# Designed miniproteins, single chains, continued (3): the designs that were tried, part 97

Each design is a single chain, and the fold is of that chain. pLDDT is the mean over its residues in the fold that is shown.

## One batch from the design tools (miniprotein)

Design m11355
Fold by ESMFold2-Fast:
Structure m11355 (fold): chain A 78 residues (1-78)
Amino acid sequence: SAADRERLRAFKAFLDRLLAWLRENASGLSVEEIQAIRNGTLAQAEELRATLPAELRPEFDAAVAAFEAEVDKIIAER
C-alpha cells in the first residue's frame, strides 16, 4: 500500500539521518555506545520488517544491510 511505502521511505530517511549524526558524533562516543545504538536500531528495524508486505522486504533488507555496513566502517575508524 501507499502507507507501507511511506513507512519504508520514512524508515530509510531515519537511517540516513542517524548515520549522519553518528559520523558527526563518533569521536565523542565509545565503541560500546555506537554498538548499543546499532543494536537498538536493528531491533526497531526487525519490528517494522514484520509489519511490511513481502514485496517491500527486499528493499528494506538492502537498506538495513547498508546501514550495518556503514556503522561497521564508523566503528573500524575508532
Scores: mean pLDDT 89

Design m11356
Fold by ESMFold2-Fast:
Structure m11356 (fold): chain A 100 residues (1-100)
Amino acid sequence: SAEAEALEAEVMAALQALGALMRELQALIDKKNAPQEIRDEAEALIREAEGRLIRLYIEMQQAKAAGDLAALRALADEMLAEVRRFTARIEELKARVEAL
């Protein structure tokens, strides 16, 4: 449906933006020769984000396959909220790395 396609497009755009930000953080860590503790923190944060977002994406695919538009909307909202939350945490870590 047009609504399901629009929700998927919004989620995919948000995930692409977060992926770009993760790559920026990794590049900045390398550029600054950040200490191991910061590298470990970044790795843990990226792993947490990927694990959480992959689970939500699978749930969204299941809702779409079931034709459950209400579940798809709720999961898309949750996904976008998690992307915003992880974006903030990555930006905070990026600021700390930039200050090194």
Scores: mean pLDDT 91

Design m11357
Fold by ESMFold2-Fast:
Structure m11357 (fold): chain A 113 residues (1-113)
Amino acid sequence: SQENIELAQEYLKGGNAAVEEAKKLMEEEDYERAVEILEKGITNYEEANKLVPSPENLGEAYYLLGEAYEKLEDYEKAVEYYEKAIEAYRKANNKEKAEEAEKKLKEAKEKLE
């Protein structure tokens, strides 16, 4: 419905704002705050995706969360979120971003050895 499209747009706006703030926090090396903000952004993107499927945005947010956890040396969480990013990018039919996330997944798994 039109109401669902408008509601999805509000959730996407919230998710996009969270992703941009998280990117700034990551540049400032504030990875703990980046994680918190990305988790809120992911919640917004998940709600938007339920109304109007948009797996690309979820892929980007999961990928960034994986990078933030990798910087915090939480490699188990980094692996979890890179796997979620791969799944989301595959659903979006974005092979290039899925392959980029697969490379990050391999690197994070090597840190657990």
Scores: mean pLDDT 90

Design m11358
Fold by ESMFold2-Fast:
Structure m11358 (fold): chain A 58 residues (1-58)
Amino acid sequence: SDKAVAELKKILKEYLGIDVSDDTAKDIISQLKKEYGAKSDDEAIEILKNELEKILES
């Protein structure tokens, strides 16, 4: 998903200062989907955003 790739790249840039390729972002999304049991790329990104917000907004 182009939207999920763009969102993941944005998250990695804003929270971790990391820039990755689209292929690397797709691999990360696939791993997140498996880890979270998400049904879609967009769902995996939403779960990731919620988890990062809980960790960083203490």
Scores: mean pLDDT 80

Design m11359
Fold by ESMFold2-Fast:
Structure m11359 (fold): chain A 85 residues (1-85)
Amino acid sequence: MNETLKKLAELALSGDEDAFRAFVVGAVMEATKGKYSFDEIEAAVEANLDALRARLQPALRDLVEGKISDEEFLARVKAAVEEAL
């Protein structure tokens, strides 16, 4: 993950909802490698924000605590958002 995504992850854990949206969108874009447009991902994240937060917050904590890899976290984010697409 790039430095921007890591900074957004820290802000998302602090309860910043805009940072959480931006982080998930950026992570899905990186994980899907252009399979979906930015607008499609952003719309899916916005429509499913509460469900995505519930699913991804434990994984985000594990990522920040070093319990899972960047690659494992990106795979989990991709799976959660693709269920919403």
Scores: mean pLDDT 77

Design m11360
Fold by ESMFold2-Fast:
Structure m11360 (fold): chain A 74 residues (1-74)
Amino acid sequence: SMEIFEELKKKVLEEVKKLMEENPEWSKDQLDAAASLIVGEAIDETEKKTGYKLTREEIEEINKAALEVLEELE
């Protein structure tokens, strides 16, 4: 549902921002790798908890949003 997707997206963006704030010394490659794990783990946890299966488009949107937050470091 849209509500599950929006909550997941919000959680991912908050976790990525926290990652950046707590690891100011990390390279972009290290942040990208860690953010990918955050996205994957959050999706897996949400699907297991709710029974909702994200669409490919929803997964792409979350990944794009996380990448855009990381680009703000430059």
Scores: mean pLDDT 81

Design m11361
Fold by ESMFold2-Fast:
Structure m11361 (fold): chain A 65 residues (1-65)
Amino acid sequence: MGREAGARIRVIAYGIEAGVSVEFKEVDGKEVVTGTARTEEQRALLEEGIAVAEEVIGAEGVIRD
């Protein structure tokens, strides 16, 4: 079912709530999610969203300052 698409939408929603940009990219057949955090609150939201993506679709998460 559309759980994979739902996970991507959820991570993007967390990025919007945190006021940060989130990008999904495929590298060597692997999904990579990149976000930029300026505050600990933004980082926590991105970490939560990335954890969902890693669990549901096997994506790798990267958070930048």
Scores: mean pLDDT 70

Design m11362
Fold by ESMFold2-Fast:
Structure m11362 (fold): chain A 81 residues (1-81)
Amino acid sequence: MTSTELARRLFEEALRRGPGARVEAVADINTAKGMYSSLLGLAAEAEARGVARVEIRYEEFFDEKTGKKLGRITVEVHFAA
């Protein structure tokens, strides 16, 4: 599964849950950055079409058990028609 496919599935899940929904995904940095970029595009398109307003957040953190840097993406639905 590509970062674009993961982003699309996360976005669709958030919209399915509707306004007030918050969904999160954690991935390696490269996958998380790719997902974040794709999600920003999906959110912008949905807002331009007047079908949804969605906030996308991205943060990096160190995984305690592996010592690796991971990315967390949060998708928050403010409006969905």
Scores: mean pLDDT 86

Design m11363
Fold by ESMFold2-Fast:
Structure m11363 (fold): chain A 86 residues (1-86)
Amino acid sequence: DLARALEHLDRAIAAARAGDTAAAQEHAGEALVLARNALQAEGRYDDADAVVEAVVAAWEALRAGDTAAAVAHLEEARRIVERAAA
């Protein structure tokens, strides 16, 4: 559900800001699966693809140690999911 995806994105952003890369990756991955499945079930494939792209970019930034970029990409994923849930 999109509401659960938003919860996991909020946890991923908080973890990334705290420097907890493992927790950020875990919550971002859970949010990705929940959001993608919910958006695809509604036929919202462009939104699903945009969430995948944003989360993948966040994961690359986390691996590079770029916390600011990781947070920005997770926040973009959150905006997509939030708009889709409205």
Scores: mean pLDDT 87

Design m11364
Fold by ESMFold2-Fast:
Structure m11364 (fold): chain A 62 residues (1-62)
Amino acid sequence: SMEEEVQRLLDEAIKRIEAGEDPAEAIQRFASRLLKLGYSEDEVVEAVNELARRLGLTPNLP
């Protein structure tokens, strides 16, 4: 499902951040990838906010 794809990309972004990538850059890359995959801006904002909540980080949206 589309939700499974988003969860996979969330997990990938979290792993990159845990590996030392800048959280703001990882969030921006995650958002850009979702947009390229055809998700709406509203869906991307929701997914990015969810990622930020899980990490306790400030969202850095385009």
Scores: mean pLDDT 77

Design m11365
Fold by ESMFold2-Fast:
Structure m11365 (fold): chain A 65 residues (1-65)
Amino acid sequence: SLEEARELAEKLVKAQKEYDKTQSDEAFNKYLQLGKEFKKILDTLSDEEREEVLRYYRELQEKAD
């Protein structure tokens, strides 16, 4: 679950970067889908696990630029 959430965070950041550069409908739909999956899995985690994953996600976003 935690590992799955981390993998989704990585995919989501990659999809965000792709959408930011291309502005395509395909990239947007992929980003939106991954965002929904990421939120769903976060809702199943403990508060501590959620905080860890969100911290990781923020770190990845900083690297995306």
Scores: mean pLDDT 80

Design m11366
Fold by ESMFold2-Fast:
Structure m11366 (fold): chain A 99 residues (1-99)
Amino acid sequence: STRDYLEMLKLTAELARNSTLFILERLKANPKAPQSLIDQEELAVKQMEIYIETIEELTPKLLEKYGEDAPVTDEQRKEIIEEINEATKKKLKEAGIPV
């Protein structure tokens, strides 16, 4: 369903963010870790957080558009991803976060 698909996208993004946060903690504890790598991972966390926020914000609209309990076609999954990605890109730009 559209609900299950959006929940799966959000869960996948949250797992990726949490994994990156774990890596970031270990990098910060290592005095030999390059600052550029720490900066890259901090940027990745910020990008993932905006992506998660974007999914949450768009969820009511997408559930209405595609039908909450309706099966999602491969074409509709692609459309949903494109809409989330474009909205995420806009939010990142407005927040001054590099894409």
Scores: mean pLDDT 88

Design m11367
Fold by ESMFold2-Fast:
Structure m11367 (fold): chain A 71 residues (1-71)
Amino acid sequence: GSDRRRYGLTYDDAYGEVGAAYLQDPSKADEVAEEVIKRYSESELSEKDVEAARHAYGLVKTLFDNQQAYK
């Protein structure tokens, strides 16, 4: 829906940027997540948008943690 486009940093964006960082260097993923969240909070996004982005990052991190457990 239009709400997903409004947030900017959604599951798709979190998966793209943070997911790529996890594949290259998992220890760097936290830094990338903080930078992405900060970038969106410094734009015109509200606190709700920042919380949605943080929640999406948590889901992506859980998926990668599960993949590591299955290696």
Scores: mean pLDDT 56

Design m11368
Fold by ESMFold2-Fast:
Order: sequence, then C-alpha cells, then structure tokens
Structure m11368 (fold): chain A 63 residues (1-63)
Amino acid sequence: MEEEKKKKIEFYEQMAKAAEDGVRSARRLAAEADPETAKRYQEMADQFESLAEQYRKEAEKLK
C-alpha cells in the first residue's frame, strides 16, 4: 500500500504542476490576445487553477 500511495502522490503532484503550467500559459496568451480569445484563455486559466488546487489537495490527503 505504501508504494501505491507514493505513486498516487507523485501522479497528483505531477498533474498539479502541469495544470499550474497551463494557468501560466493561458494567462500569458490572454494578455496578448484579442478580447474574444482572451476571454477563452481566462476561462481556461480558471479551470486549470481549480484542477491544480484539487490535485494538490488529493496529494496532501494521501500524505
């Protein structure tokens, strides 16, 4: 169970990091985009931020 637990923690931490990278990319693209495209990137950033928070909390629960 410890090894499975560690793998799940690593997975969630990895997914959280990917989502956090997605937030940065989306926000950067939103800043340089037209208003319609910027709105879509802001929505994507919000979604990635929520996912990152969820994955971080799941990893913390397993520790």
Scores: mean pLDDT 82

Design m11369
Fold by ESMFold2-Fast:
Structure m11369 (fold): chain A 95 residues (1-95)
Amino acid sequence: MSLEDLRETARELARVSEQAVAEFKEMADKYEKSGNKEAATLYRKAADLYGQAAREFKRAAESTDPEEALRHLERAVRLMGEAQELYDKAKEIEK
């Protein structure tokens, strides 16, 4: 895969991550209003981590150095993984 293809993929993943931030903030507000503060807190933390991932993906997309781009991608993927774990915990608690 070329650096250009890698940067394009990073732009797409940044957009997906920003969409996840919006969705999880909406879920956090919903559960806060319903009195499920534990689920709300987990959704809010997941939103924050997806926000950090989106920033890292944007940095990867703007990188002119392949090594720098890869470092930002690795960081973003780790942040997405952490956010997904919090989402899974929120799903267990909301039931």
Scores: mean pLDDT 86

Design m11370
Fold by ESMFold2-Fast:
Structure m11370 (fold): chain A 81 residues (1-81)
Amino acid sequence: SEKEEIITEGLKLALEVHELRELAEEAGKEDTAAQLREILRQIMGLVTQAEKSEDVAEIKKKLEEARRLLEEARRLHEESL
């Protein structure tokens, strides 16, 4: 279903942020790792809310918000290099 595809995409976004967080932790970048951990929590919260919703428009809005959070995570990673 469209909902299942969107949830799968949201989980992929969360996985990317999780990997960036692991890299930051391994590099000893404590502040960056903490910010990435918070972004990961926000994305997982959006995925959970999407799973509980039957409104496809709301589910799509949550995916778009998760995509914005991933872009913030990527920016934080690049700035930490």
Scores: mean pLDDT 88

Design m11371
Fold by ESMFold2-Fast:
Structure m11371 (fold): chain A 84 residues (1-84)
Amino acid sequence: MSEEQRQRNLKLFESVFGKITEEPSKNEKSLADSLLRSVREDPRAAKAFANFTEQDIRSLYQFIYNITLDEKGAKLATKYILEQ
């Protein structure tokens, strides 16, 4: 992902969830890396990663939340994925 796309994605994340300065834990990074790999191997999901919308960010968060049942962990994992 380009730096310009990363900055745009983070700006969209902040518009949805607000500014989060907390760093993800090792467990949250590990989960995010696993999900990112699976999502990038899906042609539909890989295409969505090129042009995230606010709705796409909300959908990604909801997907992670449904797996973890942890609001904070899901937000941090979502932010970490968007930074990749």
Scores: mean pLDDT 75

Design m11372
Fold by ESMFold2-Fast:
Structure m11372 (fold): chain A 83 residues (1-83)
Amino acid sequence: MTTRLSELLAKYYEKQGKLDLAEEYRRLGLTHPDDLELTEKLLEELSKIFKIPQSVIDELKKNSKNRLEFLKKLLELLEKKEK
């Protein structure tokens, strides 16, 4: 999950011409692929970037059985927003 989130952030920063920052995020995803705490931080940053309302995030939390399911649902939402 962290690798996919790092790719979304890297792609966002590449579009802004911030190639060095994009490369740093890609390395972060490769070195911490299954870090749940890092995954949550990256999801929070992407949610702010794509302006996801807090109410939508709260609904995903309520409809998720556990933390991992919530993170996966939020990632899918962010990937849809990117496309």
Scores: mean pLDDT 75

Design m11373
Fold by ESMFold2-Fast:
Structure m11373 (fold): chain A 71 residues (1-71)
Amino acid sequence: MEKEEELKKKVEKFREKLKELSKKVEEAPDSESAKLSQEFAKNTEEEEVKALSADSQGWALGVPALEILER
C-alpha cells in the first residue's frame, strides 16, 4: 500500500534538517553556508523530478513538496 508511515518519517526528518539549516545559516552566514544552501536547492530540484517519477516511493526529498504546498 502507500508508504504513509515512511513518508511521515521522511517529512519529519526533512523538517528537522530544515530547522538545522536555518540555525547554521544564522550562526555561520559565511560563503560556506550560502554554498550549501545553493547546492541543496539544486539537488532538491533534481530529486523532485525523481520523486514524481518514483510514484510515491517516499525516499526522495520532501522539501520541494512543502514549498509547493506553501505557494
Scores: mean pLDDT 57

Design m11374
Fold by ESMFold2-Fast:
Structure m11374 (fold): chain A 65 residues (1-65)
Amino acid sequence: SEEEERIARLLVEAGIVTPEGARQVAKFLLDAGVTLEEVEALIERTKGKTREEFYQELVRLISRK
């Protein structure tokens, strides 16, 4: 989907995932109820931080759903 492709692109550009795995990760997030807007906000909040901090915040986001 277009939303899946946009999430995948954002994650690659932020250095969170490789291009090869990006689409599978994006699909997982959408299936878990994470929106494109939530991914954009999460990337902005964790900009300049480690990938580990990104994943910690992502787990918190998923846990609220």
Scores: mean pLDDT 80

Design m11375
Fold by ESMFold2-Fast:
Structure m11375 (fold): chain A 77 residues (1-77)
Amino acid sequence: EAEIKEAAKKAGEYLGMAAAAEFVLKDGEEGKKRMLERYKGKLEKKIKEAAKNPEESYKKYGELAREYQKKLAELAE
């Protein structure tokens, strides 16, 4: 139970960071503003950090999100 919750939390955090980087890559400053509004008060600092280097952040956090989604699927039988 606790492992499933932790994996889900990590998958969600990394998906949010990858999505923030993707929106910045597609829409620049407008993409960054939209992601910050969506996640106001949640992951804001991490989203801002992902937006500083969007290409590397998109790759890194996208891979981490997939790793944790795979782990979550293995735990959630």
Scores: mean pLDDT 73

Design m11376
Fold by ESMFold2-Fast:
Structure m11376 (fold): chain A 57 residues (1-57)
Amino acid sequence: GLSQAEIDYIKSLDPEELKEFMRKLFPEYKEVIDSLTPEEIKEALIYYRETGKLFPE
């Protein structure tokens, strides 16, 4: 999971920086990440912190 400080930092990033960061962190989800809005990515990061998964099943 991500720390609160890492999540707060990620929430402050521009959409381009956020997508680049997510692609580096989760290379297996690269195509999915490219299709997400910045808001959806931020929600996925919150979900990942809470559950250890990027998306609900």
Scores: mean pLDDT 69

Design m11377
Fold by ESMFold2-Fast:
Structure m11377 (fold): chain A 102 residues (1-102)
Amino acid sequence: NLAAEQARRQQNFDQWLAEADALADALYAKAKADIEKNRDEYAAYAKKNLAQYRALAGAHRNEAKDLRQKGLETGSKEDMMLAGLHEAQSRTYDYMIELANE
């Protein structure tokens, strides 16, 4: 049954997307907590390296987008999970940039 197979693939994709988002949220929360323990040092370093941090945030964001698209096209859970890792990294750099601009 083609319709049942399509529904199963959609359910798998929805589940993997949810797992990748949960992974990104968990990794970002941990990174943010670790940064807050040494907030002034992270803010000072980010202020000195703003251009590099902006470039890295953008690169990780683009990689996450590309990996999600690849995961959708190929049915790759691994690409979806790797997209979650890159999303967490992008958010972490964005947070450090925010600290530098305070």
Scores: mean pLDDT 88

Design m11378
Fold by ESMFold2-Fast:
Structure m11378 (fold): chain A 73 residues (1-73)
Amino acid sequence: MLEEEEKKAIEELRRMAEQGASSDEIWKKANEYALKILDLGEKLGEDPAKAVGLALRVIGEAEDLILEQRRKE
């Protein structure tokens, strides 16, 4: 299920941030998950808008985590 992959991705990114992963590591992992969601969505015959929306949520979470780290030093 596409939403399950998005939730797993966000949980993993948050865990990585909590464990001190670098901004580069978080960004790389988010891109890997976003591409995985897009690929899975195509294979499942999901609405492309839905797949893109879920992928963008993963990227947005990574961006928020990275910006928060930079804002907090």
Scores: mean pLDDT 82

Design m11379
Fold by ESMFold2-Fast:
Structure m11379 (fold): chain A 99 residues (1-99)
Amino acid sequence: ALAKFKGAISATLLLDGEVVAVGPAVVSDDGKTVKLFGGVREDFIDKLKPGLEVDVELVASDGKNKLVSTGKGVLEEVDIHGLVASLVIRLSDVKVTEL
């Protein structure tokens, strides 16, 4: 559903309940991967490596409707420049709630 949403999508990555990365995101057509472009927490940079298991929160909004999707993911690609990153996450156990 999120992969077909035409509004803005944002992603938040969490490790043990702490926000480690946040920013605009694109969901693949099959809904199985998320590409996040955003800021990372400096103290977590050394932990953000391919194979890391993370919790993922996706928020999609068109200004009228909001969809919230929470789930687990695994980092597949990590490209970090300073405090900004391009991250590819493979999603599992995704739950979608409409707000």
Scores: mean pLDDT 78

Design m11380
Fold by ESMFold2-Fast:
Structure m11380 (fold): chain A 81 residues (1-81)
Amino acid sequence: MEIKEASIAEIQAAAVAAKAYESDKSDEEMQELLLKALEEPYEYGAYLFELAVEYAKKEGAPQSYIDEMQELYDSLKAAAE
């Protein structure tokens, strides 16, 4: 597994977890959403990365971490076009 692929999965999991705190989703719904994001990264992954970047900024994550996440988001967004 390439390091970028692993980072994408971790960021998507974090974004899905963050969204769960806002939407009060069940475990089953969260699992389905995560599976969809992994299968359809261009449709679900890009917006989940965007959510993760926004969440990280609000929580005061290190700029280096935010920059890495933004790079992955920009790469995925470009591939979707």
Scores: mean pLDDT 58

Design m11381
Fold by ESMFold2-Fast:
Formats: C-alpha cells, structure tokens, sequence
Structure m11381 (fold): chain A 91 residues (1-91)
C-alpha cells in the first residue's frame, strides 16, 4: 500500500541519520553522567539509554515489523528523556 511504502521510506531515511543521532545522544548521556546524582538525573539517563538501545536495534534489524517496533520504542524513550530533561532544567 501507499502507506506501507511511505513508512518504509521514512524508516530507511531515519536509519541513514541514525549514526549522527546516536553520536548526539551518547554525548548528552556523558554530560548527564557528570551531574550530581538524583532520581530525576537517573530517570533521564535510563530513558536516554533506552532510546540509544532502540536506535541501535533499529539500525541492525532487517525485518520491517521489528524496525517499526524499535522506531516506536525510540520515540517513546525520547519523549520520556525530553520530559525529564525539561524538569531537570526547571530545577
């Protein structure tokens, strides 16, 4: 279907950008690790690690259904990370 083709193209384009995104997320993770320990910092680190793991699995997957699942997991983890990072900045 046209929707399936559009989804496949979107995922392929995203996979091409994944190395740059991974590098940025790894740098943000290292910065967070240098902050004083707190529950909020630990939650932000966990969410960012989950996002990195999902993105790495997306890059290595050859199955379209698995790629979509890892992409969705990545977006969910990034949403959580952004929420925790926003809360951390507000403190």
Amino acid sequence: SEAEESERQLLENFVQQAPEILQELQQRLEQLKQLPPSPLVQQAIQALNDAIESLERLQRSTDPEEKRRYYDEFLESMGRAQLYLTQLKAQ
Scores: mean pLDDT 86

Design m11382
Fold by ESMFold2-Fast:
Structure m11382 (fold): chain A 88 residues (1-88)
Amino acid sequence: MSIEVPVTVTLKDGSTVELKGVLYQLSETEYLLKIKLPKEVKVGEKVKVTVHFKDGSTVTKETTAKEVLTLRVEGSSPPERVEIEVLK
């Protein structure tokens, strides 16, 4: 089963891009998130990804940008939204 989650990407210039990520539930507490990054984000740039869960908890990870960003996250509730910040 897959569900769509809203994603907000904040670029280096402070502008934002709204898109959808795809979420796969792997277990009761494990989720796989796939996000196709916009063309304005170059492969290899550092990004900070914050996943907001329905229970109000958050998890933050730093990673390098890829055409399709794949993240495994753990939480007691499903992800509700994702924020991505492109780092300097």
Scores: mean pLDDT 83

Design m11383
Fold by ESMFold2-Fast:
Structure m11383 (fold): chain A 66 residues (1-66)
Amino acid sequence: SMAHEEALRKAVMEAAEANGGVLSKEQVEEIAKKFGVSEETVRRVFLEESVREGVELLVEGVEKVT
């Protein structure tokens, strides 16, 4: 389970990096589907990692479709 959680964290970080430090709702859904977790879990992991990396300002658009 730990290895799975770390793989999820890595996938979230790589997706965010590829998208300019922001994780879109579509990316959240795709990662959730790929790892068999909820979208809430993916969003939580992204928020926790983004705060840790100092990019919290870019989290605003994570779930909004605007």
Scores: mean pLDDT 71

Design m11384
Fold by ESMFold2-Fast:
Structure m11384 (fold): chain A 101 residues (1-101)
Amino acid sequence: MMEKILRATLAAMMEIISEKGLDALSKAITIATQVYDAALAAGMSERDALLAMGATIIENSGLSEEEKEGLLRRMAEIAGVSVETLRRRRDAARAALAAQQ
């Protein structure tokens, strides 16, 4: 389970590097790490926090909305979850970060 989520996240990261470069990925990871830490602090499972982190990397990648949607679908397939699950975990983790500000 965890290794599928990590593979899914790595696949998305590699695509972001290919399309937008390492600096774009670095910025996305910075935000995603904050979201991950906030999600864990709010009691989200490690698995769900990692799903939220991966989806947050895609959201903050600087890709077009169509490209982001494509990567979210790809990540969902590899991770064995629905795109809706990814979005819900991302939104919940983002709300947790906002509550800590």
Scores: mean pLDDT 84

Design m11385
Fold by ESMFold2-Fast:
Structure m11385 (fold): chain A 110 residues (1-110)
Amino acid sequence: MSLEEQVLEKIEEALELVDEIEEMVANNAPREEILEQVRELKELLRELAALLRQLPSLSDELIEKLEELLKKLSEVVSDLEEKNLITPEELKELAELHHELLDLLEEFKE
């Protein structure tokens, strides 16, 4: 598998995790289980950032977008850990991250 194919696969895995987190929140899943999925997503986005930096044809703009997604996700995880509650604002941030990941996936497919 090429590095480009690995990046696309990791983006798809991240999208699946975001969908899972959204479903878990909607179904009132235990907070600890939601946090585990959020942490898994955070690690996956770190792996994506490392892979993107290895691509010789990748634009700085795409790297910056992923780093901003990692920053936003880190803030959501921190808020969940500190407050022990998921707020509507945090759910909105997860939805925004989902849309940003979809946009990145479209940029790689073209």
Scores: mean pLDDT 71

Design m11386
Fold by ESMFold2-Fast:
Structure m11386 (fold): chain A 113 residues (1-113)
Amino acid sequence: MTFEEGVELALELARQGKKVVLVFITGDLEESQKAVAEAEARAKAEGLDVHAIAYLSTDDPEKARKLAREAVERALELGADAVVIVYSPYGKEMAEELARLAREAGIEVHVLY
């Protein structure tokens, strides 16, 4: 799966009038940071409300849960209507916990693998 699919979905949701937080959970922080910059630049050019965040995936379940909580707190601080989660194979634990916490907070959730 490409980071571009997450960027395109986030932009589509923002065009519907939603405030979107796009979260990348990957083993390649440099590539995901480039996707963050692209998403935010494209959103700014179109006047859309997209905030993108990149996290390095972890196989530590406790660290994964901590990072998921931090991501939800950031989405709530930003007033997110929707969260788009893009994760690599090693990001599954954090992605599932983030999706659960976001849904419990009343945020719309989209998960891409």
Scores: mean pLDDT 85

Design m11387
Fold by ESMFold2-Fast:
Structure m11387 (fold): chain A 108 residues (1-108)
Amino acid sequence: MVTLTAGAAQTAKKGGFAEITVTATTSEAGRVSVVGALIPQSGGGAMLGGSGPDVEVAAGGTATLTLRVGLRNLDEGGVGEAVPLGILLRADGSVESGAGTAAQVTVV
């Protein structure tokens, strides 16, 4: 099983990127990546992002990844929730996903 904990609420600059620290804990060894959506509180289109390259983890280990999401659909003063999804690729080629806790993002 992969379990994700998102970092604290974040402030990000308009037109830039939200960078949310995500801690992934795995019961099994493999490679972990994080994808996610930033969902505007006001409505509008969700913005998709990811952590970049996979990180190797041991069984019962933890990895810290940064979920990076572009802010093209949020204006200054806008608020959204970043919802991470962890993906564990095991050594046998099997894949597991786990949802994480949301982190609030405010645009300045």
Scores: mean pLDDT 78

Design m11388
Fold by ESMFold2-Fast:
Structure m11388 (fold): chain A 86 residues (1-86)
Amino acid sequence: SEMEIEEEIRRALAENPDILESLQKQLDAFKERDPEGYEKALELAEKYSLLELQKLGEENRVSNPELARQTQAAILIKLKEIIEES
């Protein structure tokens, strides 16, 4: 469930406080490389759960690699939000 995933993320953060910095660096790199894709990733993060984004990315990995990259960025955005709310 999403709550179990959020609890695992909080435990991981307790063991590695650099997780948030690592996520931010990855998101900053993506935004610099693809600012339009980043805006779409923000929309995807708002509309879909982590599990839905993972499924969408997997289904589109070969047929639509641009969307797959955007879903990966959206997952990082949601992970960052969960950590920041902890």
Scores: mean pLDDT 80

